# Designed miniproteins, single chains, continued (3): the designs that were tried, part 7

Each design is a single chain, and the fold is of that chain. pLDDT is the mean over its residues in the fold that is shown.

## One batch from the design tools (miniprotein)

Design m8212
Fold by ESMFold2-Fast:
Structure m8212 (fold): chain A 74 residues (1-74)
Amino acid sequence: MPELEEKEVVLELDTAASDEERRARIEAALQAAGVPAEEARRLADKILSMARSLFASNPHLKRLNIRVSVLAPA
């Protein structure tokens, strides 16, 4: 089996960005870290959903920095 390496992805999500833009950035960052496109899309949807909930509940929150560790082929 291929050796898996833990890679960290830091995502900056701003309320000024559209949902489409945020989703695309999350997906691209995960793919750059070695996450397969299909899994990157599913994970991006879940991360975006969580971020939307936090922004909706916290009107003073302008940016979120989310740190994600993923296992990907070395």
Scores: mean pLDDT 77

Design m8213
Fold by ESMFold2-Fast:
Structure m8213 (fold): chain A 100 residues (1-100)
Amino acid sequence: AEELVELVRETERRLEEAKKAGDLEAYREAVRELLEKLGVEAPSDLLQQGIVGALRLAVREAEGELSEEERRALEEAIEELRRLGVDERALRAIEELREY
């Protein structure tokens, strides 16, 4: 779990740096590398964003920083990813982070 938490935190830092720089390619590369390291396949940009968003919220929950509204958003995101038939490795990564 600790290695996964660190991976998501490092990705979040890269995403924030890319946003500050206005660098869309760097943002996309950070998302791609995270999913690749997790062995997760996501055929659409929307699905990739959903997975990364859920992972980031799961890390915040593990750190005790998640609000009730963010917790509901995380649970709704997980349910939507399940309905869309996302790669089970993504769901397992989210669960591992939540149990950390």
Scores: mean pLDDT 81

Design m8214
Fold by ESMFold2-Fast:
Structure m8214 (fold): chain A 81 residues (1-81)
Amino acid sequence: EPSEEEILKGALEMMKSFAEKAKSVEELETQFNQLLAYLRSEGVSDEVLEKLEKYAKEVVELYRKEGLNPEKISEIAKKFE
């Protein structure tokens, strides 16, 4: 089974990809919510899910304020690794 670190890293990379390709905040929020729901259904720990939810919140807030910014999205991800 993948470690919590591997799950966190993999999820963060997927979320970064979603943020780089999203055409709207609604699309991004939907993709984040779908990923988080999937991970929760697979039994991912509350600690990992909390980190991913905090990352999602920060990325969505950034997107609402500044639009698409891949550099800042990547910098936010580093805080949750």
Scores: mean pLDDT 79

Design m8215
Fold by ESMFold2-Fast:
Structure m8215 (fold): chain A 78 residues (1-78)
Amino acid sequence: KDIEAAVEVLEEAARRSKDPRVREVLEAAAEALKKTKSLYVAVEAARQKMAELKLSEEERQEVGEALQEAIKAAVKAS
């Protein structure tokens, strides 16, 4: 329930992002969250993908905002 809300937030953010690198990071986070149901693992997956793709500061801020919204959605649903 709460994890589903967080997944929806991440998937919607990925779909709306015009930056393919940001989209790839958010998709990786959403996939990790769906498989593990752990926000910690989802954030970790996003961090690894951001390092792999060498995201800019602005791209990292966009990812961070989406992750923050997903965490808030999970907490509200719980």
Scores: mean pLDDT 83

Design m8216
Fold by ESMFold2-Fast:
Structure m8216 (fold): chain A 91 residues (1-91)
Amino acid sequence: AMSLEEVAEEARRRMRELARKYKAGEISEDELLAQARALADELHARNPSLSRRQALTLVARALVDAMREEGVPEEVLERLRARLQAEVEAA
């Protein structure tokens, strides 16, 4: 099993890769969110003590931070935060 710190670092690494693909126009916003959900499910499956909601929260934070680092406009970041928060609340 991974520690919470190791899970957070994995989420950061993978979300940075995803943010770069989005910034390059290689994936859509819907594909970005689908891949973020898939990673949260993967991290939950690998670490059953980490709830799906906790995993999704970590992935969402990592994604928003990575997107900000890539220079994605604040308007897009605010929309993504709202969509990710709805996913966390539904989990």
Scores: mean pLDDT 85

Design m8217
Fold by ESMFold2-Fast:
Structure m8217 (fold): chain A 92 residues (1-92)
Amino acid sequence: ATAAEIEAALPEARAATAAETDPLRRLYGRAAVEAALGEAAYLKGDGEKAVEYYRRAAALYRELRGLVTDPRERAALDRLVEELERKAEEAA
């Protein structure tokens, strides 16, 4: 995806997240939005903003990991955190 494609999708993603009444689904939405912001910043060459957004996304996925009990979901969240931390290091 291009930065423009990601940025075009963000207002709807943010609105959907804000409208979500389930706390876990809302937290998933918030984490996904921060990760998408990080990707868009990285693609535009803004390494400083990319690092900030990737680290925020990783923190939100770690919070989620503490709230879910399904081992498969925990493993998926652990992989997301690891990938986002790697991306933050590469953008730094």
Scores: mean pLDDT 85

Design m8218
Fold by ESMFold2-Fast:
Structure m8218 (fold): chain A 80 residues (1-80)
Amino acid sequence: STPIDKLAELFREAAEAIKKGDSERAIELIDELMELAKKEGMDKDMVLGMLETLRNLAKRVGDEEVAEHIDKKIKEVEEE
């Protein structure tokens, strides 16, 4: 698969983990998504859009731990 296909897979799996209340798995997948995005030089605006979507989902389901983790990752991307 292409790097973009793997990024989309990680995004989908992270969203499913958030919906299921698996905070530990969601954080793991978000970290994997960030590492892949950095390694492959993925578009910053695309990565920010994905993180903001996952953060909004975490807030909607009441997972403050995942939402805070994503906010930290958004700041890391914005500061690059």
Scores: mean pLDDT 86

Design m8219
Fold by ESMFold2-Fast:
Structure m8219 (fold): chain A 99 residues (1-99)
Amino acid sequence: EEVEESIEKLKKVFEEKLPPFLEYARTVDQLSDEEIEEIKKLAEKMLEATIEYLRKTGRVLSDEEIETLVNIILDTALAFVQIRRAIDKLVKEREEKKK
């Protein structure tokens, strides 16, 4: 019962934090529009998995825990896009030198 209230708060905090996070990441990390879209997509998928886990376990989160969890989700999504960027760069360098 309180789990659904925590989930609703989690969704709201996520929706409030995502736009300024994406704007900051775009300027600081020089991200393309495609990379920003990938961060959003990954973060939304992680949020869905987190909600499923909370419903399965019946765990109720405090406001502070919700803030912390949203930050982890957003930071993790950015990290995955940076990993993909690194993979693409390495593959391209290898292909250019295989002559």
Scores: mean pLDDT 83

Design m8220
Fold by ESMFold2-Fast:
Structure m8220 (fold): chain A 94 residues (1-94)
Amino acid sequence: ADAEVAALRDEASRHMAEGIRAYKEGNYEEAAKHFERAVQAFERALALRPDDTDIHVALATAYEMLAKAYKMLGNEDKAKEWERKSQEYRERAA
């Protein structure tokens, strides 16, 4: 439903904003948690609208930020996994 997709996008956007704030403060573990919650909300929105280019772009950005947070935490394997996910969604958006 349109209202459900809007609510999921709003939830994801709130988590992206909180994640970015935590990242700027050097709180990378908290940033990663918020970006993970944003990914979950965008994935649920994408399940409802599989061909939505804007949601693909938003997911790519969320995975990119998650990768940056994990890199700062010293988890290079997780960072590379999330970087690959970000690229996959960018390619689907193109």
Scores: mean pLDDT 88

Design m8221
Fold by ESMFold2-Fast:
Structure m8221 (fold): chain A 65 residues (1-65)
Amino acid sequence: SLDARMAALFERIRKLGEEIAELVKQIDAETDPEQIKQLRAQMQKLFEEGNRLAQEIADLIRQQQ
């Protein structure tokens, strides 16, 4: 159902927010430039996934109209 698909997308966004918050803590605590670079790369991938999920939600809303 549409509601089930929307619920799954919002749950993934919630989990992404938690993963980003954890990476921010790790970046703040890290002193090794190479490790910081890797953590920042992981954070960029999570932002890209978030943008994709936002687009999927927008597409589902358009399909209702």
Scores: mean pLDDT 83

Design m8222
Fold by ESMFold2-Fast:
Structure m8222 (fold): chain A 118 residues (1-118)
Amino acid sequence: SLLDKTIESTKRLIRRETEVTGDPLEVFRRIVTAFLERLVAEGKLSREEAERFAREMVEIAERAVSGELSLEEAVERLVELMRRLSRLLGFSDEVEEHLIAVTVAALETVVEIAAELR
């Protein structure tokens, strides 16, 4: 499916970029920022809203990597944040499910790579 291909591409992108940067959290921050910047450019989010969502997403990932949140707790918080973003953007249930699945896969990959680098 298109969703499965997007998830696989996202996981591969994070691993490839981390080979260059040495920092999976930096890669996550860049991907999140690029996504939200696109929504601002499309007139779907204000700059302030995009900056708030970026901070919250990155904070969840940082706390998961540090072990301050379990992966399960981090996923739950990220899912709720993506549902709030989806509602704000007026996304369909299908688009919301795709956004959640891709974003969760990105978080899980970042946490996995960070653990491998310890």
Scores: mean pLDDT 89

Design m8223
Fold by ESMFold2-Fast:
Structure m8223 (fold): chain A 80 residues (1-80)
Amino acid sequence: KEIEEKLKEIAEEIGKLLKEEDLRDPEVEEKLTELLVEMAKLLKGRKDIVLFIDLERKEVIFGSKEEVIEKLKKLGLEAV
């Protein structure tokens, strides 16, 4: 749906910034902050969606609690 598609787009953009850009660049830092704020706004009132940022793999994982936990277990990580 619209919110889930938007979260996917933002997650992919964040992952790309983490992988391909220099985070010390002020423009990149500003863009990353804007994307994080936008995700937070979209998640407001959506308690059925959880989000995890994987800094090792430089990607963002989101979805239902079960989906995110399953993905984290596959990566050898534990959800809190």
Scores: mean pLDDT 68

Design m8224
Fold by ESMFold2-Fast:
Structure m8224 (fold): chain A 70 residues (1-70)
Amino acid sequence: SKEEEIKRVKEELERSLADTDAHIAELQAQRDASTDPVEQGRLDMLIKFLEAVREAERFVAEKIIEKLKS
């Protein structure tokens, strides 16, 4: 059913976002532990990339749910 498909999309999104948030937290810890400004800059770039991926995942999931509700 469409309801079961929507539930699966939401559950998959929640799992994916949790994994991404955990990865961001690990990179933030690495950045905070680093004394090298170049390494800190590289880690900041990776964190921003993952934050962008997280927002893209939300957007795609929302569009799938909208189509399923139609």
Scores: mean pLDDT 88

Design m8225
Fold by ESMFold2-Fast:
Structure m8225 (fold): chain A 80 residues (1-80)
Amino acid sequence: KVVTFTTENGKKVEIEVEESDTAIEILEKIKEKSGDPRLLSLIEVVEKLSEEQKEELKKYILENEELTESELADKVLSLL
């Protein structure tokens, strides 16, 4: 599945998400394509989530074809 991600600086990147990808792997793909250093901080926060919370985050990403960095960050904070 392809998800379009918009960074805080307005850069749009397309990420191919596989069923085998973890939430962390999806965020690493966004970071590599966007070059946005804020994604590193978000990944560090996601590392603190439980397995169930990480799966919920992955489901959220897969249910949305277009996501902003703020929307993603808000979802991560809602899981804490």
Scores: mean pLDDT 80

Design m8226
Fold by ESMFold2-Fast:
Structure m8226 (fold): chain A 91 residues (1-91)
Amino acid sequence: SMEEKRQEVLEQVKKFVEELKKELTEEINRILSEVSDPRELLRRVSELLGQALQKLADFVRELGKDYPEFQREVLEEGVDELNKTVADVLS
């Protein structure tokens, strides 16, 4: 059914977002140990977040290509999760 396919896409995106969150957290913690300048820290973190967001967008586009309405919802949720992860690590 359409709902079963939507659920499968949602589960795969959630798993991918969790992997991105883990990688992002590990990479930001590494930067925090190496960089003391707040401007350089923000630049490096922004670069990593940008890369993670691009990976998410590409994944959602490919996986959800048959469900355009659902792609936007899932992308917005994933973007929010990645932004929250950055905020939490920097707190």
Scores: mean pLDDT 84

Design m8227
Fold by ESMFold2-Fast:
Structure m8227 (fold): chain A 92 residues (1-92)
Amino acid sequence: MSVEPLELSPEALAKLEEMMKPIEEKVKRLVEKLKKELADDKEALEKKLKELLEKIYPLIVEAARALEAGDLAAAEEKVKKVEEIIEEFEKE
């Protein structure tokens, strides 16, 4: 079945949460900025949020899978790409 929940070991989950903590704060700030800048354009806001989610979600899943496999370096690379995408959106 093609909608299997991502099951992480407690160790992998704790490491992912630690790595994602600064990313979560950046995402919150970006979402708040977009809501303020696009307060009168709901369609543009929804489009921008969808574009952001479509770019970062696969990388977060790949980071989680790398941590489950014990590949910390691959997980760090994927988290760095998420951070770079968020910074790109902040510049637009």
Scores: mean pLDDT 76

Design m8228
Fold by ESMFold2-Fast:
Order: C-alpha cells, then structure tokens, then sequence
Structure m8228 (fold): chain A 72 residues (1-72)
C-alpha cells in the first residue's frame, strides 16, 4: 500500500481538476509525496469517471496513485 494518502476535493469542473493536479505537482516537487504515495480525490458522483480519466495521466507522470471517490 502507499506510504502516505492525501485527500483532496474536486467539484468536477475543469478548474477543480486543474487545482488538484497543481496540488499533486507541488507536493511531489517539494518532496512531501513520494512514488509510493496516493491521493484520494472526492468529487460529485456524476463527475467521478471524468475526473478519474483527467487525473490518471497526470498522476502517472508524477509516479503517484490516484483514487477518485464520490463525495455525495
């Protein structure tokens, strides 16, 4: 399992997804999050698949895991 899990929220908008991606990039760049870390991203149920598709390539490029879960 990842050594560290960080929970972030995205409202499902393009701006919310970009904000989450920017936070992930900042955390990796600062060394707070390593390759064995994961993010849990909470979003609207109807946006979960869209958010996951958009974040997965960015998370993979950073070497971190991402799990998208509905906020309800």
Amino acid sequence: TPLKVVTLEADGSDEGVDAVAAQMEADVRSGRIGPTSAYVVKTKPEKADEVEVRLNPRAAALGVGVIVEPYE
Scores: mean pLDDT 75

Design m8229
Fold by ESMFold2-Fast:
Structure m8229 (fold): chain A 92 residues (1-92)
Amino acid sequence: SAAEAQVAAAIDAFFAALDRDGDGVITAAELRAFLTAVTGRTPSDEELAALMALYDVDGDGVITRAELVERLTRGGDAAATLALIAGLLTPL
């Protein structure tokens, strides 16, 4: 879908822009910046922690590109992830 293609392109751009060492790792601060750009609002620490838990399978406090790709293509849905973020930031 357009949303999935947009998220995939955003992930690639996010890693290219923020992964200065090319190690394929995203920190919580970098994820917060990405979500702020996508939603137009800064997520709370609790919202960010919930998203980190969704993608940080190892619990090491960072997200790898492989973990993001796996969650969006195998374990998760890009549209569902964006809908969750929107739901957390906007009352129903």
Scores: mean pLDDT 60

Design m8230
Fold by ESMFold2-Fast:
Formats: sequence, structure tokens, C-alpha cells
Structure m8230 (fold): chain A 75 residues (1-75)
Amino acid sequence: GPDLERAARLAVEAAKAALAGNSDEAQRLVEELASLPGIDPATAVEAVVLAGRLLLAGASEEEVREAVRAHLAAR
């Protein structure tokens, strides 16, 4: 099965990089996330977008990781 904890961490890191304007780092992290078993490129992008929305709404990194992990587990 997918390593959901690692996947959620990578999604949060990618979203943080994107929000900071670090486009190359964000791209690298999305590619790393999409390389994980059970995570396709569309799922990787959806997870990063979800993480970014929650971070912009003021959620903590821990709360965002939990939400992304739950989202990925439901797929």
C-alpha cells in the first residue's frame, strides 16, 4: 500500500515550496510524491493543492498532514 505518512509530508513540503515561490523545489517534491507506490501524478497534484488550500486557510502543518493523509487513504 502507499506510505501515506511520507506522501502527506511530501505534499505539505511541495505546497510550502510553491507558496514561497520556490517553483523548482515544488516540482521536485511533486515528482518525488508521484514516484511513491499507489500515487499517480493526478493524485500527487490533488494532494499538493489540498495542502496549499489548508495552509492558506491558516491550518498548522500537523493538521494539513493529517487531512492529506486521510484524503489519500480514502482514495
Scores: mean pLDDT 84

Design m8231
Fold by ESMFold2-Fast:
Structure m8231 (fold): chain A 106 residues (1-106)
Amino acid sequence: IAERLGLSEEELEKGIAIAKEYAASLPADTPDPFSLSAEELAAWYASHSKADVLGALARSWLERFADPESPYHAAAVGALGGLGVSTDAAVVAGYTIRALGLQIDE
């Protein structure tokens, strides 16, 4: 997966570590954006930074991709399996945070 994403194995491992550290550093009361209504999400976004909103989204995606019964996990496993790489939850999580991290930096 690392080579197919244009990442070194070290970069992928660092991405996973950053994802775990970032998720752990979020306040315990940070809401799951996918559990909010459009109105509630808009209000929360207006009162919080873009980074906080994207961080909460990243944590939600990590949890969804880690759950083997989730359709999100199944879709990610299918995509990664097509690349002939490990579909371990940590790899999926690292990829997700890397993609979201690039979006945050824009």
Scores: mean pLDDT 55

Design m8232
Fold by ESMFold2-Fast:
Structure m8232 (fold): chain A 73 residues (1-73)
Amino acid sequence: STEERFELFFKELEELKPEEEEKVKEILKEFKEKSKTASKEEQLKLTIETFRRVSDVVGEAVEKAIERVKEKL
């Protein structure tokens, strides 16, 4: 059923969550390091870049979860 397919998707997404969190943690660590020497204008640019990088990590996890579901169907 469609419900079972969504349950499988959310299960695969949850299994990828630790890997996602580790990648996000490294991105935030790099942001904190770079922000220490940055001007206010540079901090804004770094913040936006960091948001995009985090979005990419989340998007990658979603795409990977979709592929895992496809392989099991």
Scores: mean pLDDT 84

Design m8233
Fold by ESMFold2-Fast:
Structure m8233 (fold): chain A 85 residues (1-85)
Amino acid sequence: AQAAALQAQADALRTKADHYEKLSEMHRVSAENNRKKAEEAEKQGDKKTADAYRKIAVSSMETAERYEKLAADYRAQADALEAQL
């Protein structure tokens, strides 16, 4: 039935959204850990190492934001499919 096919597609999109939400959270944790490493390096006077960790933290946060947007997009697609049921 068409309704069953639409529900299966919506469920698959929600599974993708959950996956990208978890990836986003992992990258946010990575960004926070690298910020702490940067602060520790700066406290020790190692500005070069601190700058490197800050750059990694920024990159991780940008990746987290991209995955969060993907998760939101997949959820919106699933909601649109379910609205047709």
Scores: mean pLDDT 90

Design m8234
Fold by ESMFold2-Fast:
Structure m8234 (fold): chain A 70 residues (1-70)
Amino acid sequence: MRKVTLKVDRAKTPDAKYAIKGAEFTVNLNGRGQAATAKGTLEDGTEVDVVALIRTTPEGASLLSGPVAI
């Protein structure tokens, strides 16, 4: 199966003062929604584990929701 890396430059946590500055998710292009976990960085430079829900098609991947810190 093909894999792609989906980059997300920013997302907000439920506490809006802690935005996730960036995360990269590697996912299989299997045509299914999937939860993926990656390392993200908060605005202050703190590294956190994050989860996102990602939609995949044979053509690519897109963010459905998240990322949120675990």
Scores: mean pLDDT 69

Design m8235
Fold by ESMFold2-Fast:
Structure m8235 (fold): chain A 101 residues (1-101)
Amino acid sequence: ALSDFHDLAERIAALPAEKIPQVTIALSGHVIKFAVEIALGNTEAAERLDLLNEVDDAIVTVAKTKDPAPLEEALTKLHEADPTLAEELRKDLETVLDELE
């Protein structure tokens, strides 16, 4: 649900700055996967890589501003393009956040 993205973004906004690298490291696994697919000739992965980079930029913005909105927007855009990838990423990020608590 869209409310799950809001809750996730709020949790990331509430994190101490020193915990943000652990969140971006979780995202980096997905970025590396699609970057490798592009390098191997799968150009269809390029759109998903661009969307994942938008999510990464949004996490950094949320960490600096404490405004969850940019991350909610980035996750919603990713969900519209690839709902399966968005759900996998949401679960991975929630797992990291649960480990940080």
Scores: mean pLDDT 81

Design m8236
Fold by ESMFold2-Fast:
Structure m8236 (fold): chain A 62 residues (1-62)
Amino acid sequence: GPVEVYEARVGDKTVRVTLEGDTATIEVLDANGNLLSRAVLPARVALALARKEAGDALRRVA
């Protein structure tokens, strides 16, 4: 299905949420683009976690 990508910078890290249907992948990247953590969750849960970390800084990038 169509994929939507949201990103935010939180300090020296990037939080990325990739939405595909009702499932999402949430990734945390360091300043060099290295993957620190990855989780696959229901889209609602992933968005709630990303908003908790990034607030209104979360922006759609694709």
Scores: mean pLDDT 82

Design m8237
Fold by ESMFold2-Fast:
Structure m8237 (fold): chain A 61 residues (1-61)
Amino acid sequence: DKFEERERLRLAIELLLDPSLSIREVADAVGMSQRAFTRWFKEQYGVSPSEFRKMMQESAA
């Protein structure tokens, strides 16, 4: 289960770095509703997917 969770998290991060994809589309791609995805991601990283995307964009200059 941790291996499957790690792969899902990796895929979610790769998709979140694509600015053309909405958070809903990323959630759908990893097999979750937007609500479930937001909650799960927040439990993994301590921030929402939207906030994570913002942080990554700021780091890219």
Scores: mean pLDDT 77

Design m8238
Fold by ESMFold2-Fast:
Structure m8238 (fold): chain A 72 residues (1-72)
Amino acid sequence: SAAEQEATLKAEQLVGVVEIMLAVSKLTKEWSEEMKKLGKKNIEEARKLLPYAPESVKKRLEKDIEELEKDL
C-alpha cells in the first residue's frame, strides 16, 4: 500500500542518515557524544515506523539498525 511505501521510505532515510554520519566520522575521525545521541534518536524514530512496513522490509531494517547501534 501507499502507507507501507511511505513508512518504508521514511525509515530507510532515517537509517541512511545514521550510516552516512558513521561513514563521515570514520573518514574525519570526529565523533562526539552529541553526534551519538542524534544517531540514536534517528534510529529510535526509524524503529517507530517499522510496524507499518512490510515484514520483509521490517526484518532487513531491524538487522541494519542492530549493526548501526553497535557503533553508537
Scores: mean pLDDT 83

Design m8239
Fold by ESMFold2-Fast:
Structure m8239 (fold): chain A 84 residues (1-84)
Amino acid sequence: DPRLEELRERLEELRRRFADNPLAVRAAELLLEILDNLDAPELEIEIKLGMVDLLIGVLRVIGDDEAAEELRRLTAELRELLAE
């Protein structure tokens, strides 16, 4: 799916743009791990998505709103692709 490759490129770009933000980098890495392992058990994918949601929440609390919003958008897009 070309949308999965576009999502991967956008996650790698986010990881580069927010390279000084370890929480944003970790969230992007978790989303990339899901993309690299789409055949993983559904529970494993859901656990990783839950960890990303937690990291987004922490980013918002500490005021890293730009990184949090970009990650929220990419996570929502990945969830939509996984539901198809």
Scores: mean pLDDT 88

Design m8240
Fold by ESMFold2-Fast:
Structure m8240 (fold): chain A 94 residues (1-94)
Amino acid sequence: SMMQQLLDTSSQIVSTTQQIVDAVINGDDQTRDDYMRTLRNIVDQMQQIYRDDGSDFGQQVISQIDQIRQQDEGNMVTSSQQLGQRTIRHIRST
């Protein structure tokens, strides 16, 4: 279902941002770069799912993702983690 896809995608964003933070702490540049590519792909997938949703919340998420794409790497990770947590809360409260 769309709700399950959004929950899965949101959870993947949160877990991927944690993997990036861990890679940065450990000085693992290759793992960081790999997870940064993964994060960008998951965020793009979430934006596409919300385009098909057509809700007011989905439009807010789409706009937030457009802003995240313009950020530096560190801010992108932080904003993406917050986005994933926000979308999980919204879905679980509905």
Scores: mean pLDDT 87

Design m8241
Fold by ESMFold2-Fast:
Structure m8241 (fold): chain A 73 residues (1-73)
Amino acid sequence: MEAKLREELAAFYEQLDAASQLDLNDLKERHRKLGFSEDKIDTQAEVTKFVTQGLLKAARDFQEMLVERKLAE
């Protein structure tokens, strides 16, 4: 059970790390496709990146808690 939990957490963090590596220009292009105005694209892309980074930090804090409890070394 613990080994499977570690594998699932590793896969989850890999997915979040990939998401956190999203290029700002790719985010801007995505927002442009959604019909955001040019004057708001930069702000919307930055907000999306900030939220994604916050989620990644929360996941890493969770992993640190599990390591502290010897569940996910």
Scores: mean pLDDT 68

Design m8242
Fold by ESMFold2-Fast:
Structure m8242 (fold): chain A 76 residues (1-76)
Amino acid sequence: AAATAAAKAHAAAAQATLQALLAAGLTPAQIAAASGLPVATIAAIAALVAAGAAPVDAAGSVLGAGVVAALKAAAA
């Protein structure tokens, strides 16, 4: 399903932060330890985005619509 522009912007910002943390030398395991999310979940989202998927679509396919809804709700 298509996400709203606001949800896409929030997902893009979250994805950019995740990429910056990975680029700074933090592994998916370290990000998982800090965030409480499973390593496999973070790695799957990062791999889908690296393969060309949109961040919202990647997050939605791995974590489900609830994550997109939570990102939208964070702006309210």
Scores: mean pLDDT 57

Design m8243
Fold by ESMFold2-Fast:
Structure m8243 (fold): chain A 92 residues (1-92)
Amino acid sequence: SAELERLLKEAEELVEKARELVDEIIELLEKQGKLTTEKVAELIGRLLQVIGDLEEMRRAAEEGDLEAAKKALDRIKEIVEELEKELEELKK
């Protein structure tokens, strides 16, 4: 459906945004001397989670499951919002 195609496109854009946010967080933490292996692993884990949710959305779209697609998109949005907040706090 057109709605599922729109949600999938939004999710793909949010996954790219998550990658950019993680890169910026890592660069800023390195500049501040606060970058740890544990923090890098945490950020990679968040990226793997949004990639997994995007794959779930693609599956939901193939099956016509609008509700499953919306739930996966909501999870992607939550992670992106958390990453944006973390980056903003680090810029202070």
Scores: mean pLDDT 89

Design m8244
Fold by ESMFold2-Fast:
Structure m8244 (fold): chain A 76 residues (1-76)
Amino acid sequence: MPSDFEISALARATYQLALEKGFSREEASRLASEIARLGYEEGASKGELIREAAKRLGVSQSTVSKQVRKTEEEMR
């Protein structure tokens, strides 16, 4: 199970990438909330959350992983 910190970083990374892909603020917020729900309520692993974010955003898993790493550094 990913930590609260890792789920938060994944949700924030998903939000940022969604905005960069041209999603509205409302759409980006909904996507970030769904990633957080999958982690907190359904117990999805960090790898599963990265795959799901990549699929929903239409980007590679490596793009999500790089953004998550950057977000984790900014949150420390």
Scores: mean pLDDT 84

Design m8245
Fold by ESMFold2-Fast:
Structure m8245 (fold): chain A 87 residues (1-87)
Amino acid sequence: GPAVKKTLEYEKTFTVTNLNNGAEVTVTIKIEKSEDGVITINFSAVAEVDGKTITRSFSYEDSSMTVEEAKKIVDEYLAAVAEEQAK
């Protein structure tokens, strides 16, 4: 079939400290919307430990969610992370 076009709707990059070892982890969250109305939230976490780059990623897809709802979920998550990092 024709290629489904995805549009990047929102992107946030931030750093968190691993409380167990003090290592800094760069987290990127992207919200994309397909022409079919499917919202994809992509999480990636990148850390460098002993000269090795460690990457962890996962994605969530929802055909019933709006971009505004996805942004709200991400912003609420980021607020919770910021509060934890401030402790």
Scores: mean pLDDT 75

